# Designs tried in a protein design run: designed miniproteins, single chains, continued (3). Part 72

Each design is a single chain, and the fold is of that chain. pLDDT is the mean over its residues in the fold that is shown.

## One batch from the design tools (miniprotein)

Design m10494
Fold by ESMFold2-Fast:
Structure m10494 (fold): chain A 112 residues (1-112)
Amino acid sequence: MDFDLKVAKRTLDLLEIPYDEEEIRKLMEELRENPEGSIEELAKKLKDKAEQAYKNFRRAAATLFEKGEYGMATFLAHLARLIKEGKFEEAARLIAKDPAYYVVTLYLLKQE
């Protein structure tokens, strides 16, 4: 939990996305308590905002790659590809495997 929180906060800081630590903790708890429900809701959000999600994930991946965060950058680039291919459920399940990635993805979905 503390490690995932640190990874999420560091990633959002690098992306210059403002966050609330209490909101991050609640999102991580939501995923822990109801992973299948979180996956279903996330898949719907990705489908609803597909074009914006694709754009935001590609941009974030480029920024993180430049800042040496290759793991998260590669992950976000792969998610962008899945979204472009219409594989929303597959993308949501992949995101839900890691609480830090789940949080970062949800914050990216709020960006315009």
Scores: mean pLDDT 87

Design m10495
Fold by ESMFold2-Fast:
Parts: structure tokens; sequence; C-alpha cells
Structure m10495 (fold): chain A 100 residues (1-100)
């Protein structure tokens, strides 16, 4: 895997925080999860480069599993399902870029 830069991690943190703010009133549990994932990404900034890539990948893999579950949840609103599906697609792209 390519070494993940501080700039990339900071962009990903902003992405999670932005999505969490958007979802705050429509799915507060998913919003809380995304805020927690943003904090976990922030913690990776203090890790060594060799530990950072593994930790970042783990956060993204956990996030994609949760977003996929939200997208497939029939009890969730159509808005939440659509947003979760798009976010899961973006997470898959990030993981593929990390493997390159």
Amino acid sequence: MREVSDEEIEREIRGYEGLAEYLRDVDPELAAFLREQAERLRETLSLSPEERNRAVLEVHEETIRRLTAAAEDPSASAEVRAVAALAAQEERKIIEEMRA
C-alpha cells in the first residue's frame, strides 16, 4: 500500500464530519458513528507511517460495512439509504487507491 499522507487523512476526516453533520437530524446514530470514525482517523496522525496505513484501512473497512448496512436497511428513510450507498461507493474508491 502507498503511504497515506497527513493531507489525505485530513480530507477524509472533513468528509466524515461533513456527512455526520448532514445526517445529524435524519439518522443521529449513523452521524455519531461517523464522528467516531473521524476521531479514529485523527488518532492515526500520531502513528508511525507503517502503522498508519493499516489503521486507516481498518477505519475505512469498518465504515464501508456500516454504510452498506445502512443502505440496505428497509427501516431507514430513502434519503438515508441513498446517502449511505453513495458514501459506501466513495469509501470503496479510497480503499482501492490505498492498495495502489
Scores: mean pLDDT 84

Design m10496
Fold by ESMFold2-Fast:
Parts: C-alpha cells; structure tokens; sequence
Structure m10496 (fold): chain A 59 residues (1-59)
C-alpha cells in the first residue's frame, strides 16, 4: 500500500542520515537507489530519477 511504501522510505531516510554521518558513501548510494525504486512504485518518477543521479555521485 501507499502507507507501507511511505514508511519504508522513512526508514531508508534514517539509514541514509546515519550513512552520511559515518562517511559510508557506498552504503548511501545503495540506500538512494532503494529509495528511488520505492518512489517509482509511488509514481514519483522525477523524484526517483534525481535520487538515482545522486547515488551515482557517491558510488
């Protein structure tokens, strides 16, 4: 459901913040790609594309 997808995105956002604080850039890239997939399921294709572009910068 939409609510389940939104909760999963929030969890990934918290993990992303921790990855930034800890300097784990490869893990951040993975998290951003996972968030992009969830945004695609929500129909937010432009947001998903921006997240994928951001992930490439940290890989």
Amino acid sequence: SREELEREIEELEREGVRAVIEGRWAELAKILRQMAELHEKLGDFEHAARLRAAAERYE
Scores: mean pLDDT 87

Design m10497
Fold by ESMFold2-Fast:
Structure m10497 (fold): chain A 90 residues (1-90)
Amino acid sequence: SSTLQKYVQLGQLLGQLRNTSDPEERKKLQDQIDQLLKEILGLTDEQLKNMTNEQKAKILRQMAEELKKSDSPEAQQAAQQLEQAAKELE
């Protein structure tokens, strides 16, 4: 359940980043996204930085597939945000 909640939070943050034009707010959102990704994946800052866009896209799609198994509207919305982010990395 805690892992699924983190996937929902990640999708929500990615959605906020897409709808934000302010540079300072975008940086804060990106920092939160990076921290949450490290927590979900158990990675260091260096390991996250060394991930390719293709690897990140694959992981985001896997998270979206897990969220789609939930009947929660929030989970379905977060899944769409994760899929959109994966497409933008390709």
Scores: mean pLDDT 88

Design m10498
Fold by ESMFold2-Fast:
Structure m10498 (fold): chain A 105 residues (1-105)
Amino acid sequence: SSMDVKALLLIGSIATHLAITRWLLKQGKISIDEAIEHVGILVRNMQRAVEEYPSSSALREALNLLQETYAKLKEAKTSEEAIEVLDQTIDRLNEIELEIQRRIQ
């Protein structure tokens, strides 16, 4: 459906943004606090997407995942712990993307 295409593009964009944030954190180019701020922006953007498309289970699942990621990052004590949280989130978003792709086909 057209809604699945929009969900796929939005979730894919967020996964890409998290991958860049993760890479910058690994290179020591940003702090954990900056990574938290970046994820906070993604949470707000996904909240707006869920409000616009409230029937999309995929967008709601992605929002719940990002909110959990935000909470876990605030508890991270090291960049290594923060990177692990981001890696797990990216893997979960990729799984959501694959499920949407299967529904479009």
Scores: mean pLDDT 90

Design m10499
Fold by ESMFold2-Fast:
Formats: C-alpha cells, sequence, structure tokens
Structure m10499 (fold): chain A 119 residues (1-119)
C-alpha cells in the first residue's frame, strides 16, 4: 500500500533523520499523490491527506515544549515538505527533539496508520 509506504518512510525519518530518509519520505508522498491524481483514486487521496493531518497533530502535541522554529520544521517534515532551506542549528535541534520522542512518535503514527487502513 502507498499509504503504508508513506507512513513507514515518515517513521524511518523520525528514527533516523537524514537527507536520504527525507528523500525517501518525499518520494513516498509524491508517488501516492501522483497515483491518486493519474487514476482519480479519491480514496487514496483522502487516506494520504488524513495520514498527513494526523501526523501533524501528533508532532504538534509531542513537540509542544520545543522552540517554535523546531516545532515548525518538524510539522513541515510530517507534511512531506522540503526543509532544505532550514538553518543547520535549528535542523540539529529538531533531530535531537525527534530522537528524544522517537518511540512515542512511532507508536502513535503506527496507530494512526492502522485506523486509516481500517476505513
Amino acid sequence: SLVEALAEALIRYVEEPSRETLLELQVALGMALLKAAVFKDEELLRKVEELVARAREIFEELLADEPEEVRELALRVAAGESILDADPEVLEKMYEALASKAEELTERLREALRRILEE
């Protein structure tokens, strides 16, 4: 499933943040959106949008105590957006924040995926 591949790519980025895992996340999101558009797969589009929205909510909740700059970068990652323009110091703080919350982020993202796939 493209939705499962997207969730797995996001979880991988949270556990091991790097340019490679960010590229994998962006490719997974792009492939899901491309397939939804080409085949007019409204269900796939809905599931992708729901997963992104839920991921943003989870990141906002679990990173609430982080500086606003760090939280905003993490929310961009959850949405599959580019962060190549990010300040290296803010990016490093985001990596530390994600690592500190990786287990809880991963658990909640997997639960969100399960609920989306049941619909």
Scores: mean pLDDT 82

Design m10500
Fold by ESMFold2-Fast:
Structure m10500 (fold): chain A 78 residues (1-78)
Amino acid sequence: AVPAAVRAEVEALLAVAADPAASEEQRRKAAGRLDELLRRHPEALPYAQALLFEVATRSTGPQPGLRPVAEVLERHGR
């Protein structure tokens, strides 16, 4: 089971990545934080993948800010 605090951190990081008002620097830092989080909590990977899919499918337009976090999830899923 994924701890509630870890789930909340994944949600917050993906919210930054999906935020159109967020800067490139904020999105890069969010991706780096997600990478570090998944190294400490590999059990959170399926949750992060499911949440990214949900966030991406809710979008009515392109979300280039999601690319760095998607690349992090791909690396951990290998």
Scores: mean pLDDT 80

Design m10501
Fold by ESMFold2-Fast:
Structure m10501 (fold): chain A 102 residues (1-102)
Amino acid sequence: EERERIIKELVEKAGLSEEEAEYLVTHLPGVARIAVMLGYSKEDVLKIAELMEAIRAGKPDEEIIALGEKFGVPRELLEWWLERFPRLTPFEIAMLLGQAKA
């Protein structure tokens, strides 16, 4: 991945600070890529990043579900996804947040 290009697009298109964009590219490159590809807002990108970090840290499903609820994802929807896709990708998390907004 061209790190500098993705950082620039996150800053210009999603409205992240350079520090936020550099953090995402370094620690959550999948989130950075999906944010650029799908045109998510800064708020949505940061929510996806926080959920992805919780999943990667091996947080219990209950903590991940509670965090999702805080971001407006219905509990039942997140339980359904975790049961079927225990390793949620940044793309799947982005879809869940998009569905919660509908």
Scores: mean pLDDT 73

Design m10502
Fold by ESMFold2-Fast:
Formats: sequence, structure tokens, C-alpha cells
Structure m10502 (fold): chain A 68 residues (1-68)
Amino acid sequence: MDELKKELEEIIKELEKLAEKLEGEQRQRAMNFVKNARKALESEDEVVLKVALHEAKIALEEFKKILE
């Protein structure tokens, strides 16, 4: 569990950095993913953390493609 929380925190930091490079609706979407991931960090449920981490990783890759 603690490793999942640490990995999720690292992905949140990367999403926040990408959000600074995005504008308008794309930036708002990235910030919403950050908000949702931070809420998941409050969970003690390993399944909730795994789902949040998977979704955050997908979002990170999608936003990286937008900046290409």
C-alpha cells in the first residue's frame, strides 16, 4: 500500500508539471485528474489506490501526447 501511495504521489507531481504547460480546457482536465488522485491518497483500500494509479498513468501519457 505505501509503495502505491508513493508512486501515485510521483505521478501527481508529473501531472501538475504537465498542467503548467497546458492551457484552457486541457489544463482544467489535468488539474481534475490531480484532484481525484489526491482524494484517492486518503484511501486505505489497495484496490482504490491501484485503480487511481492506473487512471493517473493513462492521463499522464495522454497529456504528454498533447504536448508533442
Scores: mean pLDDT 81

Design m10503
Fold by ESMFold2-Fast:
Structure m10503 (fold): chain A 69 residues (1-69)
Amino acid sequence: ADALAAAFERNYRVEEETAGPLDRDAFLERMARVVEQGIAHRLEEGRMTEAQAEARRAAVAAARERLLA
């Protein structure tokens, strides 16, 4: 969770510096969608367990909660 929150913060800063001011909520929603697409793809390919997918989804939710608070 903490590592993912740090990664989202870093990507937000880089994109804000490059493209100008960003809507933080919209940015985090987009990041969550990208991660969910990756989870769905890996589950379909059998490269991830359901338990790993749930842990990753929980980490994304925790990162969003932390960064939106």
Scores: mean pLDDT 74

Design m10504
Fold by ESMFold2-Fast:
Structure m10504 (fold): chain A 92 residues (1-92)
Amino acid sequence: SVQRSVEEVGQGLRDFYDAAVAGDVEAAERHIERVRETLLAAGVSQQDVDNVEAALRTLLDQHLAGELDPDTLRTALQVVYKAASAAIERAA
């Protein structure tokens, strides 16, 4: 279901945000992997999946380096959510 895949990605990004802000790098990495698997199961292309994974890893690294505050991270994740949702809709 497109709706279920979009909801699952949204939850994965929220869980990623919570882990990243808490400094739980291992949990953040697990949530990146969960988002990746959800996109692959939804039929999203490997290229689009790799782009979403790379964006999440970059945001995590920037946040941990102190270059990205929690409010900016939340805003950037809204952009990732829109891109991931559009990719799921295109794959359907």
Scores: mean pLDDT 89

Design m10505
Fold by ESMFold2-Fast:
Structure m10505 (fold): chain A 73 residues (1-73)
Amino acid sequence: LELLKQGLQSEDQSVRDEAVLELRKLLSPKEFNQVLFEVLKEVKDKDIAEYLLSLISPYSPFYEPAKKILESM
């Protein structure tokens, strides 16, 4: 799981896409949104944060907090 979280922060989009694919196989939709939000809190790159926000469900409790983090970057 930790290696996949690191993959989500990669500067290489293909690495991020692979991490997303693997996480979707391992996690429920709720757990997937939670992991994306946890990673988004740690990233400093706005482009990576925007990528992660695009994957978080707008119906999840994590969407609004994640959007607020992006707005502060």
Scores: mean pLDDT 81

Design m10506
Fold by ESMFold2-Fast:
Order: sequence, then C-alpha cells, then structure tokens
Structure m10506 (fold): chain A 99 residues (1-99)
Amino acid sequence: MKEVHIHVSPQLTSAFLVDGDKLESFHVDASSPEAQAFLAELKAPASYSPTTKRRQALTVLAAEKAAKEIPDAKFYISGVDVEKLDMSLLKYPHELIEE
C-alpha cells in the first residue's frame, strides 16, 4: 500500500513516503527559494494570515513533490489548523488525521 504522511508546520513541513517496506522522507522549508517562489504565486484568500498562507503553500508543495516520487499514493495530512486549509488544491486522494 502506498501512503504519504504530511505533517504541516508554517516554517517546516515534513513528508513521509511509505511504499510497503520502504520509508523515505523530506522537508519543505518556508525560507527555501522553491517555497518562496510558490508562496508568491499562490492564490490564497485575502483573509488568510501569513502563517495560514505558508501552511497552505507548504502542504501543496510537499504533496506535489511526494506525488512525483509515489504517483498512486493516498495522502494523510496532519498539523495545527490543517482543517482551515483549502484541500481542494490537492489533486490527490487525501484525508486529515489527528496528531
């Protein structure tokens, strides 16, 4: 079974890629050039705080990166205030999990 577990934080978002007995991980840092470029292009509601916008951007960016490694995975998203994020921006099967 292929799964991706994304733990969302506004500064550093972690992704854990599970494919049977294989486990890989990576991080997306909000201060990275890639994350900064994505944040600048992200169309977010004007009501989003800078922290919420970072959480949204890092969630989408981590999911896009993970999908390139494991294209048929189901995503599990956890973290503070993830229920406030627009999950329709994820093109992949996903659900929110409690910490």
Scores: mean pLDDT 78

Design m10507
Fold by ESMFold2-Fast:
Structure m10507 (fold): chain A 86 residues (1-86)
Amino acid sequence: SGDSKYREEIRKLLEELGIKVSDAQIDQLIASLSKDDIDSLINALKTSVEIGTDPDDVRTTIDQILKDPGKAAKAAAEKQVAAKMS
């Protein structure tokens, strides 16, 4: 299923940032988000890796997304990108 591909990509990006989450938490996040929201989250995580975002800030962002996945995921993506758009 498509869920496996998203789970692996998100886990890999979080590992690059030094953050560990369970596959169950990632699966719950994927199940709670639209495909657009998942894409926005993945892009935000990729940007965080590229610019070297503080792992503690990323952990806080992930926690917020897990609490309120829909709108929080989009807000988190915008927040991460706001550092410097090019």
Scores: mean pLDDT 68

Design m10508
Fold by ESMFold2-Fast:
Structure m10508 (fold): chain A 100 residues (1-100)
Amino acid sequence: SSEIEKKFNEIVELTDKALTLAYIEAQRRNDSALAAEVKAIAAELKKLEDEVKNDPSKFKEFAEKVVEALRRLAELARERGLEDVAAYLEKVAEKIEEIK
């Protein structure tokens, strides 16, 4: 449905911006391990995005897995003292929970 497509596109845009911010901050700190983790999460979520494009019934599962991934990344950022990045990732996850 067009409503699901609109929500999907909004979640994809929010997720891409959040992962891009986390990746830039990891690079600025020369944290290659965090940068690699962000890239791994981006690749996993991209695979799920492609699954939703082929089968819209997978939208809810995709949205739930995006929230889980962003919250996991927020914890990794917090463990590294990146409190602002962690807070931003948590806000994006909360917004996606409201959209789905």
Scores: mean pLDDT 88

Design m10509
Fold by ESMFold2-Fast:
Structure m10509 (fold): chain A 73 residues (1-73)
Amino acid sequence: ASQEDLDALRDLRDQGVLLPLLENMLTRQKNINPDSSRVKDIEELIERVRRGEITREDAGLFLLLRGLFDNGI
């Protein structure tokens, strides 16, 4: 992910919308397949967001997850 992607992810966090969005994605993933490694990936991302510790790799993961869920996984 780019620096612009990370800045966008931080903006969503600072607006207080990122955590609810990720928790919604986690609930949807558990309903589709609770045994998916993606459940763990989302849970770990939520914990990093809660700690204020997010990286460009986290922004890349978020974009991947958003693409998957916005396309109706």
Scores: mean pLDDT 82

Design m10510
Fold by ESMFold2-Fast:
Structure m10510 (fold): chain A 63 residues (1-63)
Amino acid sequence: MEELVREARAALEEISRMPAEEALAGLAQMRQLIREARDRGKISQAQADELLAEADALAAELE
């Protein structure tokens, strides 16, 4: 559980360093993977909500 959350955060950090077009595509993929992990019980609802909020904030701050 915590390992998956750590990997998701590391992936979001890497995505933030990509060109905007690729970063936005990567964020869409990460959002899907986070929802799937939540739906399969691999992470908690609270962890999924936090990761999705981080992804949304990153998308909004991406320049």
Scores: mean pLDDT 79

Design m10511
Fold by ESMFold2-Fast:
Structure m10511 (fold): chain A 70 residues (1-70)
Amino acid sequence: STAFRRQMAADAARVVAQYGADRVRAMFTSASQRNGLSVDTVAALHYTSVTRRLDDSQRDALMAQARQMD
């Protein structure tokens, strides 16, 4: 769990560095509200999903893990 939380924080920081905090909030607020996760967690999940080219099943598994963290 600690390694997963650290990785999510690192990936969220990369997205914020690329787009800026206000833009990240605008991009991910809807997904955050829909999934009951923080904006930073959703941004990290998006980064991981795109970078690792995850399918829907892999994304669902990753989201389930994130809900235990958030």
Scores: mean pLDDT 82

Design m10512
Fold by ESMFold2-Fast:
Structure m10512 (fold): chain A 116 residues (1-116)
Amino acid sequence: EAVEEAVEAATKGGEGAGSGFGGELGSKTEEAKKGGEEGSKGGSEGATGGMRGALDNSEEGAEEGREGAEKGLEGGEKAREAASKTEEGKKGAEFGHEVGEGVGLVAGGSGRAAAK
């Protein structure tokens, strides 16, 4: 159960970080830059915490991962909203979201497999 929570945290953290980074690159507005910074930081914390939680099968690690993922998603949303002003910004945020989700899922899934 803690492993599943950690995998979810890693995935959501990746989504936030990816959306923020992609939005920042595509839009370059003040809002996108701020959101990208928040998304990258929070998402990185979420992905790292989630992976640790999955590897250690720890409830504490999973909780820290979820908190980081929440911050990453909030930052990513701000960047995505700012990026929506341009076609390139939208594509960047969408691509970053999917890549971040995939990376987070793989990281969390690897942790789950290692815990076996």
Scores: mean pLDDT 66

Design m10513
Fold by ESMFold2-Fast:
Formats: sequence, C-alpha cells, structure tokens
Structure m10513 (fold): chain A 95 residues (1-95)
Amino acid sequence: SMTMTKFYQAGALRYYAQSYRLKKRGDNEEAKVYSMKAVGHSLLAAYHTRPKLGNKTEQLWGVLFEEDEEKLKAYIEQKQEEAMKKIEEFLRARS
C-alpha cells in the first residue's frame, strides 16, 4: 500500500533525524537504538512497496538475519553513519 509505504518512510526519516541529533550530542547508545528503528521502518516501507522477489533477494535477507547480533549491530551502525553523512552533505548544499 502506498499509504503504508509513506507512513513507514516518514517514520524512518524521523528516527534517522533523532539518531543524528543524539550522535551529535555524544549519546551514541541512544543514537544506535533510533538508527535500528529507522532501519526497521525502511525495511517495512520496502516490504509494502515491492512484492517478495525470488531466491536471490530472499537469500540476501537471510544472510543479514543469520549474522550474529554483534555483526548485525555493526552493519546497522555503518549504515547509520552513511545515512547521517548524506543528510549532513544535503544540509550543507542548501546553506
């Protein structure tokens, strides 16, 4: 549903913004929690936008969830840093 997709996309953006603000204040542990919420909302948005595709996509999702918890957390933290850098670059370009 387009409505559900937009709802989850909006949630992801709000959580990324909060994560970014917390990380700028040095609240790294809370920033990780909000980054994880943002990733979760982004995945839900993708699920509502696209039908399940075949074996290759399902295998990729399986790999992400078969990794141990520490590896998954490291991956999420890396994706958060990439997202925050893009947001900062976007804001600087508009100044």
Scores: mean pLDDT 64

Design m10514
Fold by ESMFold2-Fast:
Structure m10514 (fold): chain A 93 residues (1-93)
Amino acid sequence: SLEEYVERALELLEKAREKAKQIPDKEASEKLVSLIEEAKKALEKGDLESALKTLDEARKFALELVKAGKVPKEVLDLINGALALVHRALSLS
């Protein structure tokens, strides 16, 4: 169901947020956490299109951080998983 995909996406984003808070680069940590929290708020409001846009920004930023060795690939994998689930939810809307 649409609701199940949104709930699963929120669970993945919470895990990503907790791991993002552990990034030693405080500026990078705060920016990534902010993007994740913005995406979570959009999902909680049912704004799937805004959530997709913000998640794509979070994905791109997380990819840069992984390439720089600042964050483990698992954070990017969690964001990619949430993005896929939101795409599935949007297809049911």
Scores: mean pLDDT 89

Design m10515
Fold by ESMFold2-Fast:
Structure m10515 (fold): chain A 120 residues (1-120)
Amino acid sequence: SLAERRKAAIDAFYEQMKALLDEIKPYISPELYEKLKQTLDELRQALVELVEAIEKGDFENAKKLFEKIRQLYDELLSLLDEAIEEVKDNPEAVARLQTLKDNLESFLKQLEEYIKELLE
């Protein structure tokens, strides 16, 4: 189904983001890593729920989930900026975190365009 394909795309995106986070794990505090991982896990779950809401035609819930996703993105970007500050003396670690930020911003932009076409 289209929902299954969209969920597979979300899982692929999540695995890519998690792999980048795992590469940076030795360079940041355990507390910051856990916050990043938890926020990423919450984002993945909200994205899956958004796909299900859209497929059910539950556009009121889809709109609420999209606002939650935007808030989780803002939190994740803020935590990534904190991680960049922790690793600022390591150019390779900074580059990996910047790649993660760029990938997240690209994914959010694609999602916002998609949601705007469906809900607005």
Scores: mean pLDDT 82

Design m10516
Fold by ESMFold2-Fast:
Structure m10516 (fold): chain A 74 residues (1-74)
Amino acid sequence: MKSIKDSALDAYKSLKDGGSKEGAKKALEAVKNSSNPILTAKYMGEASEISTKEGKHKGSLSSSYGFKQAVLES
């Protein structure tokens, strides 16, 4: 099963290419469409942590990922 990693990768690419708001919406939709939303959010979180280390501007996108994980835990 690879859909979880595929969904996380697609969401991460959306955040890189689009605006943070549009990227967050696409990321949330990818998580919802995944067979395991919690694991998908976890993989996205790992990708955002790496991105945050690259620069301060990308840190705002990392915060969006953290918020999404909190919503899934609710």
Scores: mean pLDDT 55

Design m10517
Fold by ESMFold2-Fast:
Structure m10517 (fold): chain A 108 residues (1-108)
Amino acid sequence: SMAEKKKLLEKILENIDKTWSGLPEEHKEQLKKLAKEAIEQGLSKEEIAELLTAAVLDPSVKTIDEAREVLKKIQDKLKQLESQDTRDAAVQYTALKLRLIGDKTFIL
């Protein structure tokens, strides 16, 4: 319903400010715009959280489609790191995975 969409938007906007308080205001405004567009498109809370996390990692993202492209690149990078048998790759994989899980958990 429209009321449910409004409540979801209000919660996500509040959680953007709490989760990513250290980001530049212009970047947070872009995240809030993406959240509004994603809710209007009927995306789930989990999909919105994943796309917003991708947009945090790449501040050049302006649209939902661009956020999807960045998310795909992150997923591809994780697969590449997982296939590498090195300590440095394992450290990078763990750091990126923990960042994605943490941001998704806090925004939801």
Scores: mean pLDDT 82

Design m10518
Fold by ESMFold2-Fast:
Structure m10518 (fold): chain A 93 residues (1-93)
Amino acid sequence: SQDDLRARLEATLEDVDRLIKEIDEFSEKYPEYSETLQRLRDRAEEVRRRAEELLEALRAGEPVPQKEVIEVEMEAGALEVAFATLRVVAKKE
């Protein structure tokens, strides 16, 4: 349903906003990872923009393909895993 897709995009947007904040906080403590963190941040910002575009389409009553929502969710999840991995590696140094 459109309500289901909207809720999923809103949840993804919340997760991505939290991820960006955590990346910013982590970059202050681990400047040696600044380039890798910047790449993750840039990708998170792109996922945020795509999620916002899909949400605006749904609000306008435009049909949004479920596949595009799934792709945004998968990309957000992959970034969360990448950041979690980096945090574990950095803390072991």
Scores: mean pLDDT 89

Design m10519
Fold by ESMFold2-Fast:
Structure m10519 (fold): chain A 80 residues (1-80)
Amino acid sequence: SIREQAQKLLEKAREHLEEMKRAAEQGNRREAILHHAGVTVNYLGLWLLAKENPDDEFLQKALEEARRIVEEATRIEKAM
């Protein structure tokens, strides 16, 4: 289902954020940047699903959650 696709994209974004945090803690800038890209790609996938389904409240809430994940990833990269 579309909601299952959205949930998988959100989970992938969360996984990439956690890996980015680990890489940043280790001073591994290359890995942190690659995982930031992973967060962004999964966010964009969810953004497209939400844009195509503007009346689906579940997808809109999932997009808001993914937006917070992107903001956190951006803060981590800016602090490096």
Scores: mean pLDDT 90

Design m10520
Fold by ESMFold2-Fast:
Structure m10520 (fold): chain A 88 residues (1-88)
Amino acid sequence: SMSLQSMIDSIKAANEQLKDEKVREEVNRLIQEAEEASQAGNMKLAYQHLIDAARLIQEEVEREKKREEEEAKKKMEQLRKELERLLG
């Protein structure tokens, strides 16, 4: 079984890969709240905060992927238009 600390470490590692500093700060706050809840003996609340943190990371990863895909599409469209001009 995964320890609470191992779960927190995994969430922290994923959070460090995110480009948006505001999202990283929000995830870090949820991790801190989870650690505080765990110290108070409220494991249900600790897990709830970690679920919320994981959800924010998933949503941000999806947003970043969508932006990357749209940028790639625009670059390929521009290249196609340039190649079409060269063909006459």
Scores: mean pLDDT 88

Design m10521
Fold by ESMFold2-Fast:
Structure m10521 (fold): chain A 103 residues (1-103)
Amino acid sequence: MLVEESLSEEEKKAAEEIMKKLDKAAELILAGEDKKKVLEELEKAEELLKNSPLHEPIKLSAEYHIRALRAIIEKDEATLEKLIAEYRKKAAELQAKYEELLA
């Protein structure tokens, strides 16, 4: 439990730092800033993600955000559409399971 609490604190710090980099990248995109500045913040987020003791669900969420922001700045609309479609499918599957539990 103490080990898990210590890991939780380090995980929180890592997650917050990654989120700050992702928020900065999103702000740069919205401001119409140079693509290179956006990619630099995304690279920093990816490096923090790779080197941080994060639980798999948090890692997957952060990886998705990095991929989505890269797709936006690279103008890869096809990749972004696929990511949105996948999330909608997963959300629909979760909703169906909840409806079965409530019936």
Scores: mean pLDDT 71

Design m10522
Fold by ESMFold2-Fast:
Structure m10522 (fold): chain A 71 residues (1-71)
Amino acid sequence: AEELLQAARDTAEATARQLVPGGEIRVESRLLSPDTAEAEAEAKGADGKTLRVRAIALPSGRIGVSVEERE
């Protein structure tokens, strides 16, 4: 659980940093189940765009990532 939670956080934050290198990033995470963790990173750029990165760490150790851009 703790390892999945950390993996989800690290993945969401790294992805947000890569897409918005100069932006302010906030990361929140939670367990969806005992063996599944979710993390959500929000990055705000100077241009007013906000990116939301969601990472889900699965029991298999795989991580699914989705990105949503709001202008």
Scores: mean pLDDT 78

Design m10523
Fold by ESMFold2-Fast:
Structure m10523 (fold): chain A 78 residues (1-78)
Amino acid sequence: GPTYLLKTADGSLLEVTGELKVGNTLPVKVLSGPYGVGEGTAKVLEKLSDRVFVLEVTLETEEGKHTIKVVAQVVEKL
């Protein structure tokens, strides 16, 4: 499926692979942000516009497992 570059409201940059559809859980790579670099999953909770989504992101980093609810904007389709 498609790969998207997303910028979150908390300042994270995410690479997400798959269809950005409400109810989907997609693999995510954190490229930068306050939680550090890591991998995890992003569940699409809401579609606010063609480019803006509410995600529940679960990450595993050196600081442990984090789950955050965040607004994310599509910057680029890779």
Scores: mean pLDDT 84

Design m10524
Fold by ESMFold2-Fast:
Structure m10524 (fold): chain A 75 residues (1-75)
Amino acid sequence: LERYRQLVESMETALESVEKHAPKTPELDEILEKVREAIQKALEATTPSDAEKHLREALEYLGKLQELIKKMKEE
């Protein structure tokens, strides 16, 4: 429980940082929303397996978000 809470908190902090500092585009907003949705589903999960599935989805979208930001910073 504590480990999952720390992971979620870390992800939420990363999302807030991205939202504050990254350029605002429709594609970025869509991926950002998908990460948030996956985190919410993980928190609402009633079983460890469901929570893990949604956390993996959140991490996958977060990875895609990071790649998109890297491309945007590339001149």
Scores: mean pLDDT 75

Design m10525
Fold by ESMFold2-Fast:
Structure m10525 (fold): chain A 68 residues (1-68)
Amino acid sequence: SHHMMHLEKLIRLAEEGVETLRKAGASAEEIIAALRYFLREVEKTEKNEEVREKFREWVERQIAEIRA
């Protein structure tokens, strides 16, 4: 669906942002802060509830993996 394609684009943008931070030597805490910032911005601007929820789930999984 168009909403799932948009979710994939949001995830890709977040992954690219995280990768840029990692290459710049960012700490785990800085990467987690950036992921939380991406989530807040998506929750403010995204109108589709399923996209918001799935993006939140993706972000929470990334944070859990960074903390493992």
Scores: mean pLDDT 86

Design m10526
Fold by ESMFold2-Fast:
Structure m10526 (fold): chain A 98 residues (1-98)
Amino acid sequence: MEEVLVRVKITSLDGSRELVEEALRKAVDIADELGARVVSVSLEEGTMEIRFETVEQAEEFAKKLHEYAKEQGKINVEVEIRSLRTGEVLSRSETKAE
């Protein structure tokens, strides 16, 4: 079992702070549903750090957040999953607004 740190960065196409805030709130909800620990959130920077007990939970989080971003269509979402054991970046994924 490998604990991971997930870093999220959310931006909006038009600079809308409300869209970023809604997306960060959605990310918190998904993290809570998956039993993860939110480490930090910055509304100003559009960033969030979340600790997951397993890589599989972190990947499920990324999947759900990217699906939300695709449905919303107006936000960019970047997710980085990093091993807390090794410090290695295990994955990076991105959804871009259209």
Scores: mean pLDDT 84

